# Designs tried in a protein design run: designed miniproteins, single chains, continued (5). Part 89

Each design is a single chain, and the fold is of that chain. pLDDT is the mean over its residues in the fold that is shown.

## One batch from the design tools (miniprotein)

Design m19296
Fold by ESMFold2-Fast:
Structure m19296 (fold): chain A 100 residues (1-100)
Amino acid sequence: MRREEVRRYRTPAGYLAVVAVVEEGGESFAAEIVSDSDTPEAVAALEEAARRLAELEVEFARNNAPIDEITEAMARIVRELRKYGVVTVFAGEASKIPVL
């Protein structure tokens, strides 16, 4: 069974945080993006990017893809978000995100 969830919250510093969680086959992966931009365009782009990063973690974990391939794919997504003032990006196991 596959479940996907996207959440938004404000950090104590006032930044927008977007978290996507993907659960499949008893495994849970998440991505969090923190940004100083909260326009509707930025929010939509950040939610899609967080979902894509979480899905990449699921795909790479299942396919045992090389770490350099994972790193390059994630770097391209992060690079696309630079115009929105992204300050932090995390992707991995959901349990390793401090606020999940």
Scores: mean pLDDT 74

Design m19297
Fold by ESMFold2-Fast:
Structure m19297 (fold): chain A 56 residues (1-56)
Amino acid sequence: SALEQLARMIARSLGISVAMARRVLERLKEEKGKFDPNMSLSEQLRLVAEELRREE
């Protein structure tokens, strides 16, 4: 799926597991409504990194 491919790219860029990247992406899409499908990869990476930092 497109989400799975995106999760792989984010996981490699941030040095996290694919499962963790996918979980955060799904949560951002459903929970926060901050995830826009037209969002750039750089902005998607920033949002995932910000969410991970918030959890720690």
Scores: mean pLDDT 72

Design m19298
Fold by ESMFold2-Fast:
Structure m19298 (fold): chain A 80 residues (1-80)
Amino acid sequence: TEEGRKKLAEMYEELSRHYEALAAASKDPEISELLAELSRKYRKLSEALRKGDEEEAKKLHEEILELERKYEELEEKLAA
């Protein structure tokens, strides 16, 4: 629904801001860049959802899942 898309778009916009802040606070350059890219992708996803662009939203969601997987892998390596 349109209402559901607006709610998701707002949540992803909040996630974008969250990852932007995490990127700025990160001590590791590789993690910082990855978090900044996640922030940008969530921002684009929010915009795609607001426009009702289902194909773009699907593509961005897949890109975000790949970036989140890379982030988890880097976090595991650096936490050791």
Scores: mean pLDDT 83

Design m19299
Fold by ESMFold2-Fast:
Structure m19299 (fold): chain A 75 residues (1-75)
Amino acid sequence: SLESQVKAVEARLGVELSPEAGRQLYLITGSPEPVTEITEEALREAAERGTTDPSVPGALVADLAAAARLLKESE
């Protein structure tokens, strides 16, 4: 389920995302498919797509970029 996948993303990142930020991660990927693996690269790509989409708040883009850095730091 999407909710389960969002929870997996939060667990993988070691942070608690807002429900809106978690949903935006999936919307930016543009796929109903489950995220196979949450990587720094995937999060950076999602943030980049959000930057080019004016409907995505800049705060959410910043959260995705910060999450990518936190994931790298946790490794």
Scores: mean pLDDT 57

Design m19300
Fold by ESMFold2-Fast:
Structure m19300 (fold): chain A 61 residues (1-61)
Amino acid sequence: GAARAAARAGAAGDTAAARAGGLESTKEPNSQVGGLQAARAAADGDPAAAATGGWGAEKAS
């Protein structure tokens, strides 16, 4: 879910939502990797990178 939510936020240009998701995730060790990667890409305004960032974390495992 986090990768899709961040990608959607990035596509809409909603960096605040993407950041909130990623930053909140960093406080939670289990979701910090995927959330942070997706939020970072979404914050840059790149929805494709946001999707691949979060997806990459899942696919790598």
Scores: mean pLDDT 51

Design m19301
Fold by ESMFold2-Fast:
Structure m19301 (fold): chain A 55 residues (1-55)
Amino acid sequence: SSSEWVSLVQEAGRAAKAGDRKKAEEYLARAGEVAGNPQVTAYVREQIDRLLAAV
């Protein structure tokens, strides 16, 4: 559990850098479910939005 959400966040970041917003959001949603923490989900979503804005 503690390492699984980190892996999902990393996959979300890779998808965001590739410009695949839908895939990034899917990984983010799964990471939030595994972590059980909406603040982690909100934080990661903000980072993904910033990465997508930079592409």
Scores: mean pLDDT 73

Design m19302
Fold by ESMFold2-Fast:
Structure m19302 (fold): chain A 72 residues (1-72)
Amino acid sequence: LLDEVSRLFGEAAAAVTDPAVRQAILKAANLVLKEGNFDEAIQLVRDALNAAGRTDLAEQVESRLRELKEKA
């Protein structure tokens, strides 16, 4: 589970070049990996990616994080 979460956030961060969006993704990763806070992480990543015009990636990441939350 933790490896899947780390990989998902790593892939999302690599897909964006805006430093502010990347920082938001890394903050969301810490919310899940250190605090187990999936809901706040999903909200943060979705908002950051949508603001960057990456609605496709926002939907994909949200869906995958919700699946991982169900397994946790």
Scores: mean pLDDT 80

Design m19303
Fold by ESMFold2-Fast:
Structure m19303 (fold): chain A 64 residues (1-64)
Amino acid sequence: TATAAAHAAALAAAYARAGDGEKAGFYSVGQGAAGNNPELGEKAGRYAVAGDADKAEAYAKQAA
């Protein structure tokens, strides 16, 4: 769902900004592919880990 994918991407981005790469990676990979388009979910996760929260949230919303 859009909510689940966006929430996962937002958490991953927040942890990446805080310098917690372990949790950022967990949410980006483990939770990021929750939507109807797994490729966009994967992109959301990658951007979240990279610290690009804007792109992470945009792709997560599209994935759902």
Scores: mean pLDDT 61

Design m19304
Fold by ESMFold2-Fast:
Structure m19304 (fold): chain A 66 residues (1-66)
Amino acid sequence: MTVIDLVVQITKLPEDLSKTVVTSVLSQFGINDINTNAADLPKDVLKAIAFNIGLDESTIEEVLEE
């Protein structure tokens, strides 16, 4: 599952809006591949994404385990 797919699945936001948020957060951590797999991201990056979309890190962790 890509990071964009994860954000869309959790937030139900349109893909374009999710892509904007993901690109912004990933670039802060020096990651330029927006198609990066969510499971391969460090926990700190996942926390930053969760914070930017107003969700708890535990919600992201649960979706990754599905």
Scores: mean pLDDT 73

Design m19305
Fold by ESMFold2-Fast:
Structure m19305 (fold): chain A 60 residues (1-60)
Amino acid sequence: PPPPFSDEEAEAIRRLAKATGVSTSAVADVALERGLSAEQLREIAEDPEKTREIRELALK
């Protein structure tokens, strides 16, 4: 079956996981729960405040 994320979304999730210091699966769970697109994930990774928010959500 196709993966739950596109290749672009998976890449954005990996980049954000590196920026937050949490696992890719934890970031993926937050992305699914909040309905975040690849573009939104890239924008978050470029914004330190939004990156911190995602880290906090992933660590719950």
Scores: mean pLDDT 76

Design m19306
Fold by ESMFold2-Fast:
Structure m19306 (fold): chain A 55 residues (1-55)
Amino acid sequence: SLEEQYQALLARLQELADEVMALANDPTATPEEVAAAVARLREAYAQLQAVKAQL
């Protein structure tokens, strides 16, 4: 269902946000790794907004 997709995307967003925060606080992380994690977070957020618009 759309509600199940929305809940799954919320959980995924939290995981991706935690990953971005961990990389931002890791002095060994490369700028490319941080940029890739931020891109994944933005893409997941866009998907969440698209699903929310259909609820």
Scores: mean pLDDT 85

Design m19307
Fold by ESMFold2-Fast:
Structure m19307 (fold): chain A 87 residues (1-87)
Amino acid sequence: MGLTEELKEEILEALGHMVYAVTKISLREDLKKGKISEEEVEELAEARGKAVMYEAGVKWGVGDLEENRKKAEEHRKRYEELLKKIE
């Protein structure tokens, strides 16, 4: 008995949330020092979390592969663009 598609989707969502949380933790000191805003931290964390989630979904063959590839590329690009603005 394997994982259902619903459980695989829940695991991907959990992965996205973990990456989101880790990204926020990694930026806490920069936020305290005023190097980055709370809004920028939120946008970076969401973009990275969603990018990793959709990228993993493509690799696992979960859901619509074309839609997941487009969303993975969109969120990865957003993360990279936001990251460049804070360097």
Scores: mean pLDDT 84

Design m19308
Fold by ESMFold2-Fast:
Structure m19308 (fold): chain A 95 residues (1-95)
Amino acid sequence: MEAEIDALRAEVAELLGRATDVLKQSEKLGNPKAVELAQKAIEEAEHALRLINEAYEHLDTDPERAQKLLDQAREEIAKGRELVDKATEEINKAK
């Protein structure tokens, strides 16, 4: 589970980086739809990070709860990735 937490933290860091880059590009291009999607992706990534941190606190005392929190974090990461993809599509339509 500790290795799983490290892996998920890395995935969140990657998602936050991609979402932040897409947000900056969206703002530069003046695309409000892409800005909104990128902001939502950042929110999903931040929520996932909070779930991962809460799971870490429960590793030794309630491993079943920790696993459920990590499963929820994976769902939030997946949603964030989809939002980044949609924001990128909106940017590409404006070119």
Scores: mean pLDDT 86

Design m19309
Fold by ESMFold2-Fast:
Structure m19309 (fold): chain A 65 residues (1-65)
Amino acid sequence: GHMEEAKKLLLEAAKTENKEEAKKLIAEALKLAGVSEADIEAVLKIENLSEAILEASRLLIEKLN
């Protein structure tokens, strides 16, 4: 399902050493999970990659509940 694909994209974002590629993967994951454009833009503004992935994970969990 879309959540399984979103999880795969976030895992790929965590594994990449390219910051811009990581941001694209995060955006795709959140879009697949049905996160709003405003929330996606807020996550992509986070400069620290670990913080961006943590916030993206939080948003995915909120969409499950």
Scores: mean pLDDT 82

Design m19310
Fold by ESMFold2-Fast:
Structure m19310 (fold): chain A 58 residues (1-58)
Amino acid sequence: MLSVEQLKELIVLAAEEAAKRGVPLEKILEQVRKYLSEEPQVSEEQIEEVLEEVRKVA
């Protein structure tokens, strides 16, 4: 099972790649939030931290 920190790194990399392909930032943020909200080990505070990192790379 991936740690929250490892999961964050993978999501940020995937989001950066999606942005380079022309996927709108709003869609990337929506997909990331939905994915993380289904992960039982991730808190709302951790979701917001990941979304902040995604906003910086996309």
Scores: mean pLDDT 78

Design m19311
Fold by ESMFold2-Fast:
Parts: C-alpha cells; structure tokens; sequence
Structure m19311 (fold): chain A 59 residues (1-59)
C-alpha cells in the first residue's frame, strides 16, 4: 500500500534523475496498473501526479 507507492515513486524519480525517462515512466505505469487492480485510488492518484511531474520536466 503506502510504502509500495512511496518506493515506486522514489524509484521512478531516481531513474529520471539518471536520465532514464522512459524507464521511469514505465515503472510508474506498472504501479498505476497494480494499484488499480487493488482498488487503491489514493495510491493511483499519487503515482499519476508523480508521472505528470516527470512528463512536465522531460519537456
């Protein structure tokens, strides 16, 4: 739940800082999929916001 969401976001942010933008976004997409299967709407929202931040910075 919360810890898995936090770990996923931190991993994606680290990948983005390392220049692995596509891998970072893929990691977040996998996280969104898993959380939707578990009906964790709060977790989905947190990962979607992290994904949006990475996409905006990648422009």
Amino acid sequence: ASKSVEEGIKTAEKLFEEGKVEEALERLDIGIYVLKENKDEEGVKKIEEAKKKIEEKAK
Scores: mean pLDDT 79

Design m19313
Fold by ESMFold2-Fast:
Structure m19313 (fold): chain A 64 residues (1-64)
Amino acid sequence: SVEELRRRIRLLEEQRRRLKELLEEAKRNGTDQSVIDQIEENIKSLERRIELLREEVRRLEEKE
């Protein structure tokens, strides 16, 4: 259970890193602000999900 949660966190962190790279690329390419805003919102959504999973891991590891 904890190992599966850690695996999910790692995958989401990899996805977040990729989206941050795409955000920087979009800014360099002069992409429309609406597209940039969408990428930023997707990053925030991933960060919220990662935090929730980290909280679940912490709770399970405390074991009491």
Scores: mean pLDDT 83

Design m19314
Fold by ESMFold2-Fast:
Structure m19314 (fold): chain A 111 residues (1-111)
Amino acid sequence: SIMEELEKLYKEILKLLEELKEAIEKGDEEKAKELLEKLKKLIQKMISLSLKLEKKEDIEKAIEMLEDILERLEELLELAKEKGFEELVLELEIIIGLIRITIGVLKLLLK
């Protein structure tokens, strides 16, 4: 089931977001970059699977998951800015942009 795979990806993403937050707070830029690369791969899979959804209720759940991830990434972006991690800031801005576009596309599919 696409929804079962999305739920699993969502939980893995939330765990990596927490680990990324801890790495940034501790000033471990190298660990933060490593975690972000893993996070990017999982988010790309989640985006690809979300765009294959056909049922309105499944699309609504995918939007809720992506909006939660977006909020957490925006918090991490502010934290990375405070730490002066310029490369991490740029990469977070790119992934935030991709999620925003995906949410927009999914909302159009609910028409």
Scores: mean pLDDT 91

Design m19315
Fold by ESMFold2-Fast:
Structure m19315 (fold): chain A 55 residues (1-55)
Amino acid sequence: MVETIVGKAPASFSAEQMRQLAELEAQELEKDGHKVLSVEVDAAAHTITITYEPA
């Protein structure tokens, strides 16, 4: 089973800051036993999309 999380980053965040935030969120998912499959950062929309397999 595959799940997707879509989060909004603050409008003040740069693309680099959004990537750092995405990596932090992916790390928390992996800490909880989930398997992160993909991470997408949309700098223009200020959105982060993480696709993962729940544990």
Scores: mean pLDDT 81

Design m19316
Fold by ESMFold2-Fast:
Structure m19316 (fold): chain A 63 residues (1-63)
Amino acid sequence: KLTVESFARALGLLLDPEVLEEVQGDGEKAKEILDSHGFKGISPEEARLLVEAARVFRDPFGA
């Protein structure tokens, strides 16, 4: 289960513009990147939501 602290760290990783561009909203790719950095147990759906959150944080004027 993803804790708030783990969620914040995973979100920070996905805020890298190169990482965000690479995953292109793909939860499977985001999960693979997160798994490689030790964030095990994240589902593809959870990874997709983290990517969506990172996109919003990168563009605060976007929907």
Scores: mean pLDDT 71

Design m19317
Fold by ESMFold2-Fast:
Structure m19317 (fold): chain A 55 residues (1-55)
Amino acid sequence: SKDERISRLLVEAQRLLPPDEVARLTAEVKAAFESGDQEKLDEVYRRLERLVAEA
């Protein structure tokens, strides 16, 4: 599921990205889940995927 993919990307981000960036991304993921906005969740997922891939 997308939720599982996001969780895996956050684990990878913790290893590859600076702590400040990880904290920001984690907050954005939480906000997206809390809003229930599928478009916002998709945007955060794409952004997280890109940042991890470029690390």
Scores: mean pLDDT 79

Design m19319
Fold by ESMFold2-Fast:
Structure m19319 (fold): chain A 120 residues (1-120)
Amino acid sequence: MAEIRERLKALIDRTKQELDKYFEELKKVAPPELQEEISFLYETFKKGLDLLKARLDAGADPVEVARGFINLLKTLIDELERLKERAPPEAQPILDKMINVLKESQEEAERLLAEAEALR
């Protein structure tokens, strides 16, 4: 469990770091109305990540934290895919990269969840 906890924290931090890069690029090409929506969605997502890390540091079950992380990732993927339908062509490739980062993080989180459940 200690190894799963450390790997889950590292995955959360890596996901945040990767998305910060694409979020800054997205803000350069998105119109102001979409920038506000994107900022709100991403700040909400980051607050969720910070809460999950705090719970993990407080000794919460890695299984429950992994489930929470997967749900948070799925929610943001769905929200960004909806945003793509309204986004200008210049924003499309950046949104695709962000969605791919989230999907890769989801796959890794699902593997960590399976490993954590097997240790119970």
Scores: mean pLDDT 86

Design m19320
Fold by ESMFold2-Fast:
Structure m19320 (fold): chain A 59 residues (1-59)
Amino acid sequence: PQLSPEEVKKEAEEELKTAPERALPLLEEAIKLAEEGDSLGAEIQLALARMVKAIEKLE
């Protein structure tokens, strides 16, 4: 992974400020995994949340 757990947590917290309802559980899981030190799992959840946000904006 290129991001540290602390970096993933910070990015997920920023995304929460503008997240649609469907992205919230993914961002919460990303923060939880980052706090547990699972940087890869956290990055995957953050990427999925960002994908959901992008889809919502196109609708």
Scores: mean pLDDT 79

Design m19321
Fold by ESMFold2-Fast:
Structure m19321 (fold): chain A 60 residues (1-60)
Amino acid sequence: MVVTVPEDTVAPEDIKAGTVVTPDYGLPAEAHGKVIKGASTNYKAGEVIEKGYGFVLVEP
C-alpha cells in the first residue's frame, strides 16, 4: 500500500523504514499498525492526502 503523509505532520528525517505507523503520522486509520518499507512518490487508491511524503506500507 502507498499513502502520503502531510508535510506539516512529520518531518522527512523522522520517516524511517521499519517503523510502525502510529496516529502521529497523520495517515488514514487503515495504515495504522503497518510497517514502513520505504518512501515512494507514487499514490494508490485509498490515498486521501494530496501532498507530503509517500510510503510503501507492508503488513507487520
Scores: mean pLDDT 50

Design m19322
Fold by ESMFold2-Fast:
Structure m19322 (fold): chain A 89 residues (1-89)
Amino acid sequence: SEAAKKGIEYMKKFLEALENGDVETAREYLVKAIEAFSEIKNPKAVRYGVAAGLLGVSAIWAYEQGRMDEAHHDAKGAIESFEKALKLE
């Protein structure tokens, strides 16, 4: 679906921004990814999207607290959860 494609694009930009230390840009792309994902209506896909959103928020919070390894781990988890949602569409 177009929503799933846009969400994955935004999640990739989120990770790139986070790896570059640009927390504000990462936050913007996470919001756009969540908005794109909100168009997906499959209940299993919605569950993975909620998990992706929570992990993305956790990644930004960990980054802001200086927990770089946790931030990177959670960011990858968010992308993986979103990719699982994509596979159900």
Scores: mean pLDDT 75

Design m19323
Fold by ESMFold2-Fast:
Structure m19323 (fold): chain A 56 residues (1-56)
Amino acid sequence: SDEELLERMTAEALALRARDPSLTPEEIRAELRRRFPEASDELIDRAVERAVLERP
């Protein structure tokens, strides 16, 4: 489901940021796009927002 996909992408975005705190939201977005080609741009944006803006 979109909710499960969003949860997985948010977890991956958080893991990426934890490993490299210098990653920009744009770089995280690009990495999520590469890892989750099935995801819509809207879901990727929501995952980045959750990981970077809500839980930095």
Scores: mean pLDDT 79

Design m19324
Fold by ESMFold2-Fast:
Structure m19324 (fold): chain A 60 residues (1-60)
Amino acid sequence: STEERAVETLTRIGRERGLSEEQIEAYVKFVKENIHLPLEERAKKEKEFREKYGLPAFPR
């Protein structure tokens, strides 16, 4: 599913970028709770989430 693919991608890239397991878990939880939203709204909430938790942006 889109959710499963997003979780796997975030976990892999997060580990490659040197994020902590706690930071990766926070990202995974955020994605699972917001995957149902339209892409534009998800992107906005993801930016706000990253800024709140001091997380780096994932590369495009």
Scores: mean pLDDT 72

Design m19325
Fold by ESMFold2-Fast:
Structure m19325 (fold): chain A 77 residues (1-77)
Amino acid sequence: SAEEEKAKKYEAKGKEAEAKGDYETAGDYYAKAGEYYKKAGDNKKAAEYYLKAATAYIKAGDTTAAVKYGAKAAELR
């Protein structure tokens, strides 16, 4: 679906940002990937990418965003 294509695009951007050490940017892209997987009905991948976003935000020191996306992931499990 178009939503899955967008999710994969943001997943790839998140991995690139993480490889560069841009953890805040990686979190933002993983969060978008999670949202698009959720829109596609793939709750397992949505939860996976919300957790990746939360982890990236922890590494960036963004506690508020980390808590938010950790909670979103928990709601889908």
Scores: mean pLDDT 89

Design m19326
Fold by ESMFold2-Fast:
Order: structure tokens, then C-alpha cells, then sequence
Structure m19326 (fold): chain A 83 residues (1-83)
């Protein structure tokens, strides 16, 4: 039986925080910025594959640029690889 590695649980938490950041930004809530920071810290702790890291950082960059559609698209690709 596989015991889930702590890094995988942390990665799932990072993805959930990123989704909350995107939702906050879509609502114009300034709390999206600290949520993005928290997500990036969790991503660093998770030590994911380069592909997963690229999707996550791409979504963060899109969110920072105000491109919410691109952030949502990258979040969906990230979820498909993590879940």
C-alpha cells in the first residue's frame, strides 16, 4: 500500500490556495496577493516536477498580469496533472 508522500499533500494544498487566489482576484478582493504568496511557498515545499512547477508559476504570472482566463486555463491543466 502506498503511503501518500508529504510533498504530494502539500502540492494539493498549493493548488487549492492558487484556486482561491484566482477566485479572489475575479471578485476584486485584494486578498488574492497574500494567497498567491502562500501558494508559491507551498509549491516550493512540495518540490514538484518541472512541468507542474511551470504550470503553477505560469498561472501566478497570468494572475499578476490580470489575465484571469489564462490563469484559469493553467489551473485546469495543473489540476489534471495533480489530481
Amino acid sequence: MFIPQPSQEVLRDAVEVLERAIEAAEKGDPRYAPLTTAGMLLLALAQPSPEVRELFTGAVKALDAGNLDEARRLLQELRDKVE
Scores: mean pLDDT 79

Design m19327
Fold by ESMFold2-Fast:
Structure m19327 (fold): chain A 72 residues (1-72)
Amino acid sequence: YKASEEEKEELIKAARETLEELREAIENKAAPSRIASLASAAGILIIALADAGLEEEAEKLREELRELEKKA
């Protein structure tokens, strides 16, 4: 797998935005289905980041996802 610089930036942005949406959903006590969908989407994006060679970013986002899941 070989990601372009643009693809890498888009993946980082998408992952961060999804985690922010997840945080807001948890804080606003959104439906469990919405929280589960956002957590799943974030996990997929984190895997894609690791596959793209952005292991450090993936690790940071994975840690953030884990902390958010504890609060849900």
Scores: mean pLDDT 81

Design m19328
Fold by ESMFold2-Fast:
Structure m19328 (fold): chain A 71 residues (1-71)
Amino acid sequence: SADEILQKAREALEKGNYEEAVKLFEEAIKIDPDNVEAYRLLAEAYERLGDKDKATEYANKASELIRQRAA
């Protein structure tokens, strides 16, 4: 399930396994593309890897989903 993948992704992020965290968050997003938390944490993982372009891209996707729900 998406929740199980998200939990594993969060554990990878917490342990500093950023490449594994990215892969798992990307899988979670494919299953549940409206999960704001998955986009935010994916942005954090990319920031930790030094990929500022990808970090900005996914942070913007998270913000857009929040705006769509607030409007």
Scores: mean pLDDT 84

Design m19329
Fold by ESMFold2-Fast:
Structure m19329 (fold): chain A 57 residues (1-57)
Amino acid sequence: MSLEELAEKYGISVKQVEGLKELVDELPEEVAIQFITRELGLSEEEARELIEELRKL
């Protein structure tokens, strides 16, 4: 999945996806989940799916 496809799927900008990728690479999974759920208003399950896709980029 591309950065652009991921941005469209979650309704965010490509720049936000890039920033989230950097955060996910540096942070423990639990911390990344909390950050994403708070910032994007996603469920814990949706946040985990996003983290998995970000790690594949």
Scores: mean pLDDT 80

Design m19330
Fold by ESMFold2-Fast:
Structure m19330 (fold): chain A 76 residues (1-76)
Amino acid sequence: MEEALRLLEEGARLAEEGRLEEAARLALEAARLLRDVDPALAAQALYGAGQLYRELGRDEEAARLFAEARALHAAA
């Protein structure tokens, strides 16, 4: 949990700096760590990564992340 929260905080700082790809990568790592311990927070991290990928123009990756987040949130 602590490592995942650290990644989310670091990712937020990177996003504020405009480093969107690095921010998305940290959000994906946080989601992976949170999947079994806090699926709802993992889903939020996946939504965040999807939004960042959409901003980067990576629409297919963003769509997959949004679908995964929705499925994970529904299961939580």
Scores: mean pLDDT 84

Design m19331
Fold by ESMFold2-Fast:
Structure m19331 (fold): chain A 64 residues (1-64)
Amino acid sequence: EEELRRLRREAEIEIAATEAMARMALEVAKLAGLPEEELEELRRRMEERIEEARREAERRIEEA
């Protein structure tokens, strides 16, 4: 019970960190002058990484 709450909290933190890193990467790419088409592709890749982080967190909780 307590372990599940801890895992959920850790998962929320990891997901939030992944989202923050994705936003930072996109901002750096904009500053570097990436074309709009490449920025859109990068944004899509970042969204995929966030989804993967969420899926991994759910799997971890289910196995606990």
Scores: mean pLDDT 79

Design m19332
Fold by ESMFold2-Fast:
Structure m19332 (fold): chain A 77 residues (1-77)
Amino acid sequence: SELRERAKKLIEESLELAMELMKKAETLEELLRAIGLALQAIGLEFDLELAEKEEEIERILEEAEELKEELKELLEE
């Protein structure tokens, strides 16, 4: 499935960005935020493994895209 492959890629990219945020964290608050976002990516990975319907995959894809954009914005600050 093209949607599944896209969602998987976005989740993997989001996890990599969250790991980068954790490495750049200078405060406890920044570290905890990065950990929280990494856990969101892991949760989406789990949801994707369980998803059987295209509608479910589409929702996960949307959530993964939103997560990636949030992570990119945080890395630019």
Scores: mean pLDDT 87

Design m19333
Fold by ESMFold2-Fast:
Structure m19333 (fold): chain A 68 residues (1-68)
Amino acid sequence: SKAEETAESAIEAALELSKNPLMSEEQKKIARELAEKIKELKKDFTDENAQEKIDELREEFGKKLEEL
């Protein structure tokens, strides 16, 4: 489904961020936490709301990075 493709793409992007050598260990941990959160929530995503839900999670991820 479109929801599954959107979620998988976002998970892959977060996991690639966690492998970036320019990221600190704390930033890599937050990136892995984002990927896991998307994995947990993706079962409740619809094709209509998946992008919006992922954007919300990315905003929360960004706030966590700003607190480091």
Scores: mean pLDDT 81

Design m19334
Fold by ESMFold2-Fast:
Structure m19334 (fold): chain A 59 residues (1-59)
Amino acid sequence: MVGELVRVRVDSPDLATARAALEALRARIEAEGGEVVAAAIEPTADGSGYEVTLLVARP
């Protein structure tokens, strides 16, 4: 399946906050009928936060 990339910035240096944001976004995507097939969390260059990226597949 061709996936769509969804990116969200988390304005917190705490990895736990970024993980919570990822799980919240996953739940929202699944509620809308999407499937999260891959996810990544990458710290911002200045350490001020994280970028959460999800690969979403639809049937």
Scores: mean pLDDT 79

